# Designed miniproteins, single chains, continued (4), part 74

Each design is a single chain, and the fold is of that chain. pLDDT is the mean over its residues in the fold that is shown.

## One batch from the design tools (miniprotein)

Design m14556
Fold by ESMFold2-Fast:
Structure m14556 (fold): chain A 97 residues (1-97)
Amino acid sequence: KEEIIKFLQTMRDEVIKMLRESPKEKQKLTLEIAEGVMEIALAVLIKTTEDPEIKEILRELAERIRRIAEEGLESGDVEKVISELQKAVEETIERIR
């Protein structure tokens, strides 16, 4: 459990940092790449996790991140993406604990 929580925290913090530090003209590309990286990372984590309950929680997080990224790409509202990503990861960590 603790290794999964630490990974989710690291993923959240690095992605948010990349989005905040990205120049305005690169924000859409940064969000597209960040979403793809998060999708791959979560897919690997889901396949390696043996706990069926944690697998389901992580699948729900992956779907939620996909929706957040899709809405962010449509709206261009990066601050909303950051706030919704923070909330999604925090709520996921609470469910795993």
Scores: mean pLDDT 84

Design m14557
Fold by ESMFold2-Fast:
Structure m14557 (fold): chain A 58 residues (1-58)
Amino acid sequence: STVLLNIQKDLGLSEEELQELIELVKTESREKTIEWLMEKYGLSRRQAEGVVDAILAS
């Protein structure tokens, strides 16, 4: 989807890394995934929430 492609480009993810993120969103708690995105990519909490919510809506 266009949303997933935008996330991939914004975070500089490979296709494999994007699939890992999608799996993480599905298997881990929302809060753990938000914290992981903030720590790994330096996103604000609001940005990390937007990424997680966009993947869940896709």
Scores: mean pLDDT 80

Design m14558
Fold by ESMFold2-Fast:
Structure m14558 (fold): chain A 65 residues (1-65)
Amino acid sequence: MVKIVVEDARNPEEQKKAYELLKANKGKPVTVELRNADALAYAAARAAAEKYGSSAEVIAYNLTE
């Protein structure tokens, strides 16, 4: 199992790194944790996980968590 943590999901550079990790783990089960996420960042991460064929669980956190 691979865990990918995005400390600031609104940061484009951190989004790119997470997408590269999803691509590298294509077809594998992964868990993606998005911190400081909004609805757009969450939707983009889920779409990327589907695109790369990873079985991804996406968890979004905001400032209250």
Scores: mean pLDDT 71

Design m14559
Fold by ESMFold2-Fast:
Structure m14559 (fold): chain A 94 residues (1-94)
Amino acid sequence: AEAKRDAVLDEIRKSLQELAEKYKKEGNEKQAEFYKTLIEAVDALRAGAPRDEVIERLTEKLKEIFGVPEELAREMAEYFLDQIEKAIEAAEKE
C-alpha cells in the first residue's frame, strides 16, 4: 500500500530533521548539511522521483560536502537508498 511507503518516508524524514537541528545547534555545519541533504533525497523519493535520479543528486551533494571521490559518494548514496527500500519492504511485509 502506498500509505505504508509514505509513512516510512515521513518517519525517516522526521528523524533526519531532528539530527540536522541537533548538529546545527552544536556548530557542526558539515554534519547538519549532510542530514539536510538526506532529507532532500527523502523528499524527492516521496514526490516520486526515480531511484537513479535521487542517487545521482545525492552523490553530487555528498562529493561536495565531504570532498570524497565520486565512487565513494555514490556507494554512500546507494547504501542510504538501499536502507530506505529495506525499511519500506519490512513495513509492507505483514
Scores: mean pLDDT 84

Design m14560
Fold by ESMFold2-Fast:
Structure m14560 (fold): chain A 87 residues (1-87)
Amino acid sequence: SHMEDIMNEMLQEFGKKLKELREELLKKNYSYEEAKKIIEEFTKEEIKRLKERARELGLSDRQIEVLVNLVKQETEYLIEELEKELK
């Protein structure tokens, strides 16, 4: 559906930004604890922007909640992968 396409595009855009952030943090030799904190702050700010954009595009509150949960899950997976890389 059109709304599923929008949600998928927003999730893919977030995933791209998250991967770019990961590469930046790895290049700068941050500790796991420092990298985790930066990723968590980044995700918090991105969720705020994502909620505003999703409402503008006509997503329901329930669809926005699903999208936010997927963003949080993707962030947790990247943090777990980063722990294995840096520890």
Scores: mean pLDDT 85

Design m14561
Fold by ESMFold2-Fast:
Structure m14561 (fold): chain A 79 residues (1-79)
Amino acid sequence: SMAAARAALQALRDAEAGVARPPSPAARALLERLLAEGRANIDTLDPEAQRLLEELEAMDPAELIRALARGLAEARAAA
């Protein structure tokens, strides 16, 4: 839904700004769905990919959003 996408974008922007705000339920639900879809669509993971996916699933939703925001910022800087 557009509301979930907007909530996720707002959570990423808050994380980039260093705002200590918990992600909205909609943003959290979207992240959980994306992780579940990623896992379901990976038939054969190498051990490193499996470990990374397990780490992402174990992360607090706020930490996951911060990690994604940081990764996005680093990708933009490298482009």
Scores: mean pLDDT 57

Design m14562
Fold by ESMFold2-Fast:
Structure m14562 (fold): chain A 106 residues (1-106)
Amino acid sequence: STEELARRLITALEGLKRFLRDKIAQSEAEGNEEDAKVLREIEKVVDEMIQKLRDLLEQGASREEIRAVVNEGIDKLEELAKKVKNPDLQEELQAFIDRLRALVDA
């Protein structure tokens, strides 16, 4: 159902948000302020996506409207992920982005 898709996407985004918080703290502790800054920008996009999806879920929005919001967010996440210099962190971020794309394309 459309509601189930929205809830799965919100759950995946909340998982990404927890990952980002941990990686921001780690990057700051390691003195990697450049990656920490990019991760904070990614967190803002994730927060915006979660809020928009919650609003759409409350409004009974269509699957097409949910997909549009998620695809716009994914495009922003992919552009920001390219700015991450740590290759392991970039790979982990790409795995989350790939999961979001798989969920919305299902």
Scores: mean pLDDT 90

Design m14563
Fold by ESMFold2-Fast:
Structure m14563 (fold): chain A 73 residues (1-73)
Amino acid sequence: LSAEEAAALLREAAARLADPAASIGLLTVAQMVESGELSVEEAAETVRRLAAVAPLSPADRALLEGTARQLEE
């Protein structure tokens, strides 16, 4: 994935999350990938860590795990 494709994917996932804090977190990661502050690989790891440690619903956790998998390809 390019940085632009990764950022677009993160923004789409953010719009679908029910938890506002997780949504803001993904939007921040998207901005950092677009600016070059994070690589796509680092973004995938950040999303995977968020899915593992954040107090999320099963639906939001599954969405974050799916997003991380798409970024890792």
Scores: mean pLDDT 83

Design m14564
Fold by ESMFold2-Fast:
Structure m14564 (fold): chain A 63 residues (1-63)
Amino acid sequence: DFLKKAAKSSIDLAKKMAEVPSLLESGVTNAEQGEFLGEQSDKKLAEEARKAKEEVRKKLEEY
């Protein structure tokens, strides 16, 4: 499923970006895309993306 693979890719990228301060804003964007694609394909992926988004947003607020 293309959408499921795209969602997972965006989520994985968001998690990677969460480790780099200069990429936190991009991490939020990728997590949001993963959440959107997850909602269209797999509710579990949507939940995972939402958690990744919250983690990146927390880091962005601290920096």
Scores: mean pLDDT 80

Design m14565
Fold by ESMFold2-Fast:
Structure m14565 (fold): chain A 102 residues (1-102)
Amino acid sequence: SEEELVEEAEAKIKEFAEIAEKDRSKAYELGTEFLLELAEKYNVLTPEIEFLIRFVRESAIKENRSLSDFIIGGLDILVLNGLRISKETRAKLVVAAEQAEV
């Protein structure tokens, strides 16, 4: 369900933020895996989408963008490519990403 997705995302993103304090690269890898698993679960994963998410990860690391900015950017790619979740669920996922780095 979308409620279970939000709860899982909140827990995972918080875990990734804690990892980022010690190993930023590892946290971005875990965030990438989370986005790819989400894409697969909602049947929007293609080789092109995987390439775009991994490219955005490399760009975020190189440009020193936050983990939350990377995750939000990845979610936007998925939504633009057909991820069908409610507006409320989408807002909750954005808030989860932003709050994890506070």
Scores: mean pLDDT 82

Design m14566
Fold by ESMFold2-Fast:
Structure m14566 (fold): chain A 62 residues (1-62)
Amino acid sequence: AASARGEADSPEQAKKAAEAVRKHPGMLGAGILDEHTVGATGRSAEDVAKAMEEAGAKATPV
């Protein structure tokens, strides 16, 4: 498993990103950490990075 934080430009974008990441195949969980940050855990670092990129979030590994 791998985790990452994704940064969004607005609170609305963060909510949409969290929903999109959560629905992505290979994701174990995703949620909003604050008004501009989404957290996610997936089966692999590649799955997490792909989900974050497709959701429009700027991913940083944790």
Scores: mean pLDDT 77

Design m14567
Fold by ESMFold2-Fast:
Structure m14567 (fold): chain A 71 residues (1-71)
Amino acid sequence: MPGALSPEEARERAREAAERAREALKDPSVEGKIKAVAAIMAILATAESAETEEAREYALRLAREVLKEFE
């Protein structure tokens, strides 16, 4: 399927999305919270598109870390 991510690409995209989520969470506005949710959804989409279970698990761990920072 088009959009399948190599393990390297999946890890990189998940990391970038996690950074965006954390940055968005520093903004106390509603807009910041919406951006954080969108970034978390991007991490989950990366996990779904990952070719390997190991890369998927890595992305899911990052999503859990970001969710712990979300009140």
Scores: mean pLDDT 79

Design m14568
Fold by ESMFold2-Fast:
Structure m14568 (fold): chain A 61 residues (1-61)
Amino acid sequence: SAAARERLFLEALLAHALREAESVEQFRKGADTVLADFRRRHPEMVAYAEELLARALAELE
């Protein structure tokens, strides 16, 4: 489905930001950029995107 495809793209973009980041601050900035674009394109999925970010940040603590 289109929704499943967009979720996979979001997960891939966040994974890429995490892989490229050398610090938690760098990851957060990269993730904020991805989420800003995603919020504009898919406002219906913002809650899911916020949950994914929260989980990734918790693992980096």
Scores: mean pLDDT 76

Design m14569
Fold by ESMFold2-Fast:
Structure m14569 (fold): chain A 73 residues (1-73)
Amino acid sequence: MPLSELSPEQQAAALAAGAATLQAARPVPEDVARDVIEGLMNGRASARQAADVLGVSPAAVSAALRAAETAAK
């Protein structure tokens, strides 16, 4: 789901929830975590590609993406 389809409040909530979930799996800077969630939500990256870049499991990336999508509601 592209971030551009969400309001600024929904975008902020989605990025915050996704970034927090990624940071719980592995300590990464918040800005890096937010950029990864943005790329995933905009379809510019797969969960596997994001996992390889961050050094986390694909399951952790998928959980973060789901948290972001849930928070956007």
Scores: mean pLDDT 77

Design m14570
Fold by ESMFold2-Fast:
Structure m14570 (fold): chain A 68 residues (1-68)
Amino acid sequence: GPEDLGAQLIEAAYFGDEERVRELLKSPEVDLRYKDSLGRTALDWARETGHERIAELLEEAMRERGQE
């Protein structure tokens, strides 16, 4: 479900797996605002781990989907 996809997106963003992030972003069901147990989104983790390209991909996807 959307929660499973959100958790996978966070994991991919945390580990810097850009290809996996791109694959997950093709799913219309992925919730880009999904928060883990620490209250952090995939974008939050990408920024904290310094994965700038992934952060840019997530920000673009959020704008295209109207998600903050």
Scores: mean pLDDT 84

Design m14571
Fold by ESMFold2-Fast:
Structure m14571 (fold): chain A 64 residues (1-64)
Amino acid sequence: SREEILAALKAYARKHGLAALKWTAAEALEILVAEGFDGAEVRALFESVGGLGATVGEVLLRTG
């Protein structure tokens, strides 16, 4: 779900700090798909907030 994807991104930001916030949405998509998240759902979330060129930090800012 959207909430589970956002929770995972927040967990990565807490664990890895500024490094995770600088990941592109495209890089985060690959990581989340490897972790078992649905790639189409993750892509739709990122497209709603700035596309695959946005950073994880920008996604979290726009969804908070």
Scores: mean pLDDT 79

Design m14572
Fold by ESMFold2-Fast:
Structure m14572 (fold): chain A 78 residues (1-78)
Amino acid sequence: SIRERAERFKREAREELIAAGVPEEAAERAAEILAEALAKASEILGGRDPFDPSAPAEAQKKALEVLGEAQRRAAELV
């Protein structure tokens, strides 16, 4: 499910950020922002992967905009 995919991503992103030297609290918040954006982007695409080339162009564009904004917000916490 979208939720399970987002939860897995959140765990992996958090672990990678902590391993890279990011403080645990900042890593947790950044991972949460990115995971929530991934879930939202997947919902916009009807459960598809945001990087699936078969996705409708307009939906893919909107999903990528959501991910880009989340990446900027997460970067501010690191």
Scores: mean pLDDT 75

Design m14573
Fold by ESMFold2-Fast:
Structure m14573 (fold): chain A 123 residues (1-123)
Amino acid sequence: RSSSQSMLQNMKDTLQSFLDDTQKFLQDFKSKADEMIKLNSSVKPILDKMVQDMEQILSQVQQLLQQVEDALSRVDSLSQSEVEDFVNSVSNQLSSLQQQLVQIKQEMSDLEKKLQAQLNELS
């Protein structure tokens, strides 16, 4: 059904965008984390944990994307209400993952500001 297919396609596009943006952010963060560790090795455990947490978010988004792809392949066999319930479930899971990522980004920003303040005191 056209409306069901459009809802699933929109969800797929949203998940793919989040996946791509998060992967890019993780790559940039890994480079930045290496530089921060060189300045203060005591931050390594917290940075390693943040990387692990982001990799877990990426894994969960990939699983959701696979579920949406499966639903798209079966869309003609699904009722509109089944598609709506599925999309709502995926949307709620994505919102939770987005909130987790925002928390990680905030912790990273706070850590960077702390290290910059320490460097400024040494100057």
Scores: mean pLDDT 85

Design m14574
Fold by ESMFold2-Fast:
Structure m14574 (fold): chain A 79 residues (1-79)
Amino acid sequence: GELPSPEEKEKVAEKLFKELEENREEIIEELRNTYTKEELEEMIKETEEKIEELKRKGADEAKIEILEKQLEILKEALK
């Protein structure tokens, strides 16, 4: 299948973060049904690298916290 673009991966992660409090289990199931384990692992890796880059650049802590929450959701979906 066609691999999602970096922008599409980021948009999906933002949507998942926003919906987390209301539908945590449903979001995790949607991720597992939408993405392969390999795609989820790649999204996790990209999110971790982005967090480290933002920390190195001294970016806004709130932005880092959002990405860390997205990372938690992705890791739970992978399990």
Scores: mean pLDDT 72

Design m14575
Fold by ESMFold2-Fast:
Structure m14575 (fold): chain A 89 residues (1-89)
Amino acid sequence: GISLTPESKKLIEEMSKLSNEEKIELAEELIKNPTDELIKKLTAIALYYSLKALEGDEEAKELVEKTGDIDDPVELAKKLLEFLKEKIK
């Protein structure tokens, strides 16, 4: 179980409202220039998809399987970018 703070829940909610294209832009920005703020936002996007996977979203489950063991934020961003690009086809 993940102990989410109110601040983390709010950030996840804000990130969930972004379009797939906006999420792609954030992932590309992080890969190019990893900052603490971008890492925080990308982690919130990853947690959003983890919650969707728990709700039975099969695409989100596949993403979680591919990213669950990734500790490097840049590698996580690359996998999330691949996933999101498939959604905007």
Scores: mean pLDDT 79

Design m14576
Fold by ESMFold2-Fast:
Structure m14576 (fold): chain A 67 residues (1-67)
Amino acid sequence: MSLDVIQAAEKELTKPTISVEEAVNIARKFGYNLTVEDVIKTFKLADENAEIPKAKFIELLQLLAGV
């Protein structure tokens, strides 16, 4: 399950960074009830317009799938 989630996320992510909105949408596709506020808190972002490094988001998906 976790490897499949990561592969699907990699296909959705065409850029080296992703928006908060993209992170929320991808997480929800894989059954994680992640909100905009949750993403901002998790990555310690200034606001919802900040960018998240793709590698950091993939790490989060691995942790969510692995725990």
Scores: mean pLDDT 73

Design m14577
Fold by ESMFold2-Fast:
Structure m14577 (fold): chain A 76 residues (1-76)
Amino acid sequence: SKLAQEVVDRALELMVEEGRLTVTSDIVYRAALEAGFSEEEARRVSELFDKYSKTLPPSLSSTAAYLAVEELLKEL
């Protein structure tokens, strides 16, 4: 979705700004908040990101973030 892509794009910007090589759960949390999610929703996205990141290589961290947001949107 467009909203999931907006969260991913912001997470990638934060990743670069902080000198990280991968998107992390704290970055995903902050990106979700900036995209207009509530603190509870952003926390849930971060938890879903951790779930997906366990099954994907670190190079696909942005994919894990996208899947996390898409799953949250199905729960709403």
Scores: mean pLDDT 86

Design m14578
Fold by ESMFold2-Fast:
Structure m14578 (fold): chain A 64 residues (1-64)
Amino acid sequence: MELSEEMAERLREAILEYPELAAMLGVTGEEIPDLRLEQLARYLDHDGDGRVSEEEFEAVLSKL
């Protein structure tokens, strides 16, 4: 999966903003490796089309 820099930054911000999301990925909040970011993006990509929509992002956040 290829993440745009903008999407990667949005995902990093979400991990820092939502402790439950950070815990799910096993990150400390300050160290977010690209591998963990890719894992989150793949989890959010329900259609498997290689893109994460804002609707998919919001659907996951509603569970936190």
Scores: mean pLDDT 66

Design m14579
Fold by ESMFold2-Fast:
Structure m14579 (fold): chain A 67 residues (1-67)
Amino acid sequence: MLKPGDRVEVTLPAPAVAMFERETGVALPERVEGVVEEVHSNGYVTVRLLSTGERITVHASQVRRLP
């Protein structure tokens, strides 16, 4: 179970990566590291990315807890 403060790896689907690159011109890796900030009741999780400090909201199935 994910909780706020957990260090996680987020797997972005290829279509989402391609869309982000098209809109921003910045390449995103398929896997990014972050820290869980909020777990939503609808199965989504807000994660703060460690490299950029940016917050993203993804489905919990795309998030894996790191040691």
Scores: mean pLDDT 71

Design m14580
Fold by ESMFold2-Fast:
Structure m14580 (fold): chain A 65 residues (1-65)
Amino acid sequence: DELHQRGAEVAVRVIRELGDTADVTGRLLDDGSVEIEITPRGSDHVTILLLDPDGRVLEERRVPR
């Protein structure tokens, strides 16, 4: 649906922009929100972003590996 399409577009954009400097994984949620996991190369932590379908950051978490 429309929310899922927008969420997927946001995920692709973030992965494209950060993929050269970090390992990036995106997961589309049922409500069209996107969870992005970013692990900078050589890092001991993971940054997890929760984005709405318009790409606004709803939550940011840093988790030790």
Scores: mean pLDDT 72

Design m14581
Fold by ESMFold2-Fast:
Structure m14581 (fold): chain A 65 residues (1-65)
Amino acid sequence: HKEELKEIVKKVVEKMKKEPADETLQAIIDKLKKELGLDEELVEEMYSRSATPDEIADLVEEIEK
């Protein structure tokens, strides 16, 4: 469950570093929403934090603790 999410997030973060486009972020969130059934509320929280790709990757590792 969470481990698969971390893999997806890390892969996406690396892709975002190569392709600095807002569309990629939106597509990623859409995929996560369908794969994990995330709510729009959770998605908006991620946006409100204005997390960078690097911070997202770090957050994923922190959650693993």
Scores: mean pLDDT 54

Design m14582
Fold by ESMFold2-Fast:
Structure m14582 (fold): chain A 83 residues (1-83)
Amino acid sequence: KVKEVAKVILEHISADGRLTREQAIEVLEELGVPRERAEELIRRFDVDGDGTLTLEQFVAAVSRATGIPVQELKKAIEEIKKK
């Protein structure tokens, strides 16, 4: 479910709104994505190549991995943050 995915994302994001590459891979694995697939997705969305992702970049990677639209994930994340 979209809300469960959003909760997992929020549990792993750092206070500055960024994820390390390893944290992002671990979240994708928790969502059932194989590690090799998670690594390819994170590499693709880490456009700065510095080993960290913004929340926006990571949500895009999760959307690609799960098939859940980015807008649905963003709405669920905001709803959880407000509650």
Scores: mean pLDDT 76

Design m14583
Fold by ESMFold2-Fast:
Structure m14583 (fold): chain A 71 residues (1-71)
Amino acid sequence: MSVETLNELGKALSKAAEENGGKISVEELEKILAQFDVEEELKKRLLDAARENGGVLSAEELQRVLTEAAI
């Protein structure tokens, strides 16, 4: 995916996390990912990270995963 798409996805996820007390659930994450043309590997990494953190991801964890995907 493009850097622009990755940045827009990051903004959407960060906003959703802020609206939900600084974290986003696996279910909400899946809904947001469905709105973007996200590569399967990136989708899996984000969902796996959420599951490893008890089914939620913080805005900071989201930015970390997205930054790694951009490299």
Scores: mean pLDDT 76

Design m14584
Fold by ESMFold2-Fast:
Structure m14584 (fold): chain A 64 residues (1-64)
Amino acid sequence: SEEELERRRRRAELASEITRRLSKKVDRLKSELDKDTFHEKTVEEARRGAREFGERLGVPSNVG
């Protein structure tokens, strides 16, 4: 029946809308998580570089 086809279409449209809404929420959460991870990595890399540079500068070359 035509009514069944219409019901199926309506269900698909609703599912699409729900999926869209959920996708947006997940995308936002992923973006926030990525930002946090990226920030941590950048800070760690900066700290590593600073430490390596500090050690090279802090120790007068007494070997030789």
Scores: mean pLDDT 70

Design m14585
Fold by ESMFold2-Fast:
Structure m14585 (fold): chain A 91 residues (1-91)
Amino acid sequence: AMAEEAVALALELARLAAEKDYEAGRALIAEHAEVVEALRARQDALSATAGEEIVAMEEAGAPLEEIIAFIDRHDPVLAAVIRALVELLAE
């Protein structure tokens, strides 16, 4: 499914970035351009629909879990990607 493909791509890009393998990261983005473009379109739509509310939540110091839950109500695919990246970065 799109969410599974997006999560797998985001996690692999994050691992390559941590290893400072930027050449492999760029190649992976090119190989999965369709998924990357779909994620950009979703991000643009979320920003247009709920961007101001997300910024207000961040400014108020809302817990990351509450922000992710809010995003999930608008776009579950983006929420799944953010959740997976947060889990990877949490040590």
Scores: mean pLDDT 83

Design m14586
Fold by ESMFold2-Fast:
Structure m14586 (fold): chain A 74 residues (1-74)
Amino acid sequence: MDELYQRAKEALTAVIKDGSLKPLYDLAKEAAKQGVDPSTLAQAIRDAGADLGMPQSGTDALIKVFLDQYNKEK
């Protein structure tokens, strides 16, 4: 949980500071390969987004992008 939360926070920070979706896509690919539950990943992204002060609409949009990538790699 803690490591997944930290990776989600790093990925969201890259989106906020650089507009980069690469760490988020990398997290989705790695999680799909490891068989991590997508609901657990979505929750980690929500928690990280809230802690970073992201609006819920922004966090929900990024979760959708993440799950779309996760499902393509699975």
Scores: mean pLDDT 80

Design m14587
Fold by ESMFold2-Fast:
Structure m14587 (fold): chain A 74 residues (1-74)
Amino acid sequence: SEEMKKKVEEEVAETMARIRLASLLATGDLEGAVLEAARLLKSKDPGVRKVAEEYLRRLLAEHPELRPLAEAAL
């Protein structure tokens, strides 16, 4: 059904967002993680936006010096 297909697509998109952000953090690409999170906040998928918000909030709490970069990307 279209409903089940959409749910699977949304779950896949959210999972991919988590993997991308976690990978950037694991490799120490903090600027890349901020820019990717800011990009994902513009997603049409509310689950993807929630993931982006969680990661961006954590990044800016741990690295407040990245706030001007985040603000410029939003």
Scores: mean pLDDT 83

Design m14588
Fold by ESMFold2-Fast:
Structure m14588 (fold): chain A 74 residues (1-74)
Amino acid sequence: SADDLIAETLARVREIIDEARRRGVPEEELEKRLLAVLMEGADRLSAVLDAAEVQAALTRINAEVEALVREHRA
């Protein structure tokens, strides 16, 4: 389901942030990895949702990603 894809995308984002924190990954590399996961998530969502539903899902994902990235930078 779309909710499962959103949850999976957010779980992958958390894993990337946690790995970057453990390894001391530069911010530029972290941003690149996060962008790749978000692009893959958006592509997978677009296969099962219409354009308006994709926009709503991406808005929710982006809000959570911003919160997680802010926590990592603190």
Scores: mean pLDDT 78

Design m14589
Fold by ESMFold2-Fast:
Structure m14589 (fold): chain A 70 residues (1-70)
Amino acid sequence: MEKVREKLREEREKLLAEDPENPLAYVGAAYLAYEDGDLKKAIEYLQKAADLDPDNEDIREALELVEKKA
C-alpha cells in the first residue's frame, strides 16, 4: 500500500513539473484524495482531468463512481 501511494505522489509531482496540464497528474491526485477519504477533492481533480481529456472513459467512469459514493 505505501509503495503505491508513494509512486502516485512521485508521479503526480513529476508530471506537474514536466507537464502541468497532463490529465494523468490530476487522476493521480484524485486517487490519493479518495484514499484519504476526501471525496470532494477527488471529484474536483477528476473533473479537471475530464476537462483536459474528455474522451478518456477511465476518467469518466472514475468520476461517476466517486459521485455515486458521495
Scores: mean pLDDT 71

Design m14590
Fold by ESMFold2-Fast:
Formats: structure tokens, C-alpha cells, sequence
Structure m14590 (fold): chain A 96 residues (1-96)
């Protein structure tokens, strides 16, 4: 099982994949969708809105043809959210 599959399965009840894919279809390109969603997730994390940060990051992870760097950036952001929530073991699992 990939780290991405683990995160999506863990948070399936918090995040509606079907609705997320509809939102993704509104962007002109994968790069446009990634840049927008990553910035929104980062802002939410900085504001302490951890649920919003996770939702944007998970939506961005559904973008087809992400680079390894983009996937790692999203997983690192999700791991930082878990660490800030006191879920250090879950953060370590995502980073490993």
C-alpha cells in the first residue's frame, strides 16, 4: 500500500473524493490545480485550520501526473498537520 493510499483511506469520511474530482475538473491544467490547492492548504495550516489544510492537500493528491516532488510536498504538509495536532506517530508513518 502506498502512503497516498493510506492517507486517502484514513480520511475517507472527512473527504468526499467524488466532489473533489468534480472541483479538480474546473481547473485548466494539473499545474494550475496543484498550485492553487497547495497554497490553500499551506494557508490553512498557517492559520491553524487543520481540517481545511488536510482537505485541500488530499484534493491535490488526486491530481493526475503529479511529480514526485509535488507528492512529497503534499505528504510533508499532511505530516506537519498531524505533528501539530499531537499525532506524532501518524506524522512519522507518512514521512517514512
Amino acid sequence: MTKLEYVLEKYKDLFDEEKARIVLGKFKSAEEAYNYLFEQAKKALEEGDYDRAIKYALMALLIPDLTEEQKNDLLNLIAEVFEKRGEKELAEEIRS
Scores: mean pLDDT 76

Design m14591
Fold by ESMFold2-Fast:
Structure m14591 (fold): chain A 88 residues (1-88)
Amino acid sequence: MLTPEELKKKMEEWLLERGFSEEVAKEIADYLAEKTPGLSFEEVKEILDKAIEAVGKKLSEYDPSDPEALRKKVIEDVKKEMDKLIAE
């Protein structure tokens, strides 16, 4: 079993490999590590993949003229989708 710190670091590294910025990766990984104590890295990765996929479906609905607002909105929507998946 990974510690919350080890899980957080692995999630940060995985998000960075997928092209997310360091700030976004840290914020998402920190949130997941807090919400998913006792889950394996593979289980947490599956939750994150599903959340990103759900948000990706909505990307065409976002305003691309404001990259700062878009970034913040994507992070918040990913957190909301993760909350739903964890509650299941």
Scores: mean pLDDT 71

Design m14592
Fold by ESMFold2-Fast:
Structure m14592 (fold): chain A 59 residues (1-59)
Amino acid sequence: MMPSTAVFDVADFPYTDEQSVAIGEALAEARRLGDLLSGSATPERVVLRTEGGTVERPL
């Protein structure tokens, strides 16, 4: 679901898949809290775009 999915593009950074996941999880939590406080809908999942592909995480 597009409205419930946040996409973070980290493919332009020299990160490994593990580092990209950790960064994405931190960004997802920060985004979730920011959206919650601003009254916006929070995404249910986060999709990370890495050099190795796409990683999806639940929030």
Scores: mean pLDDT 60

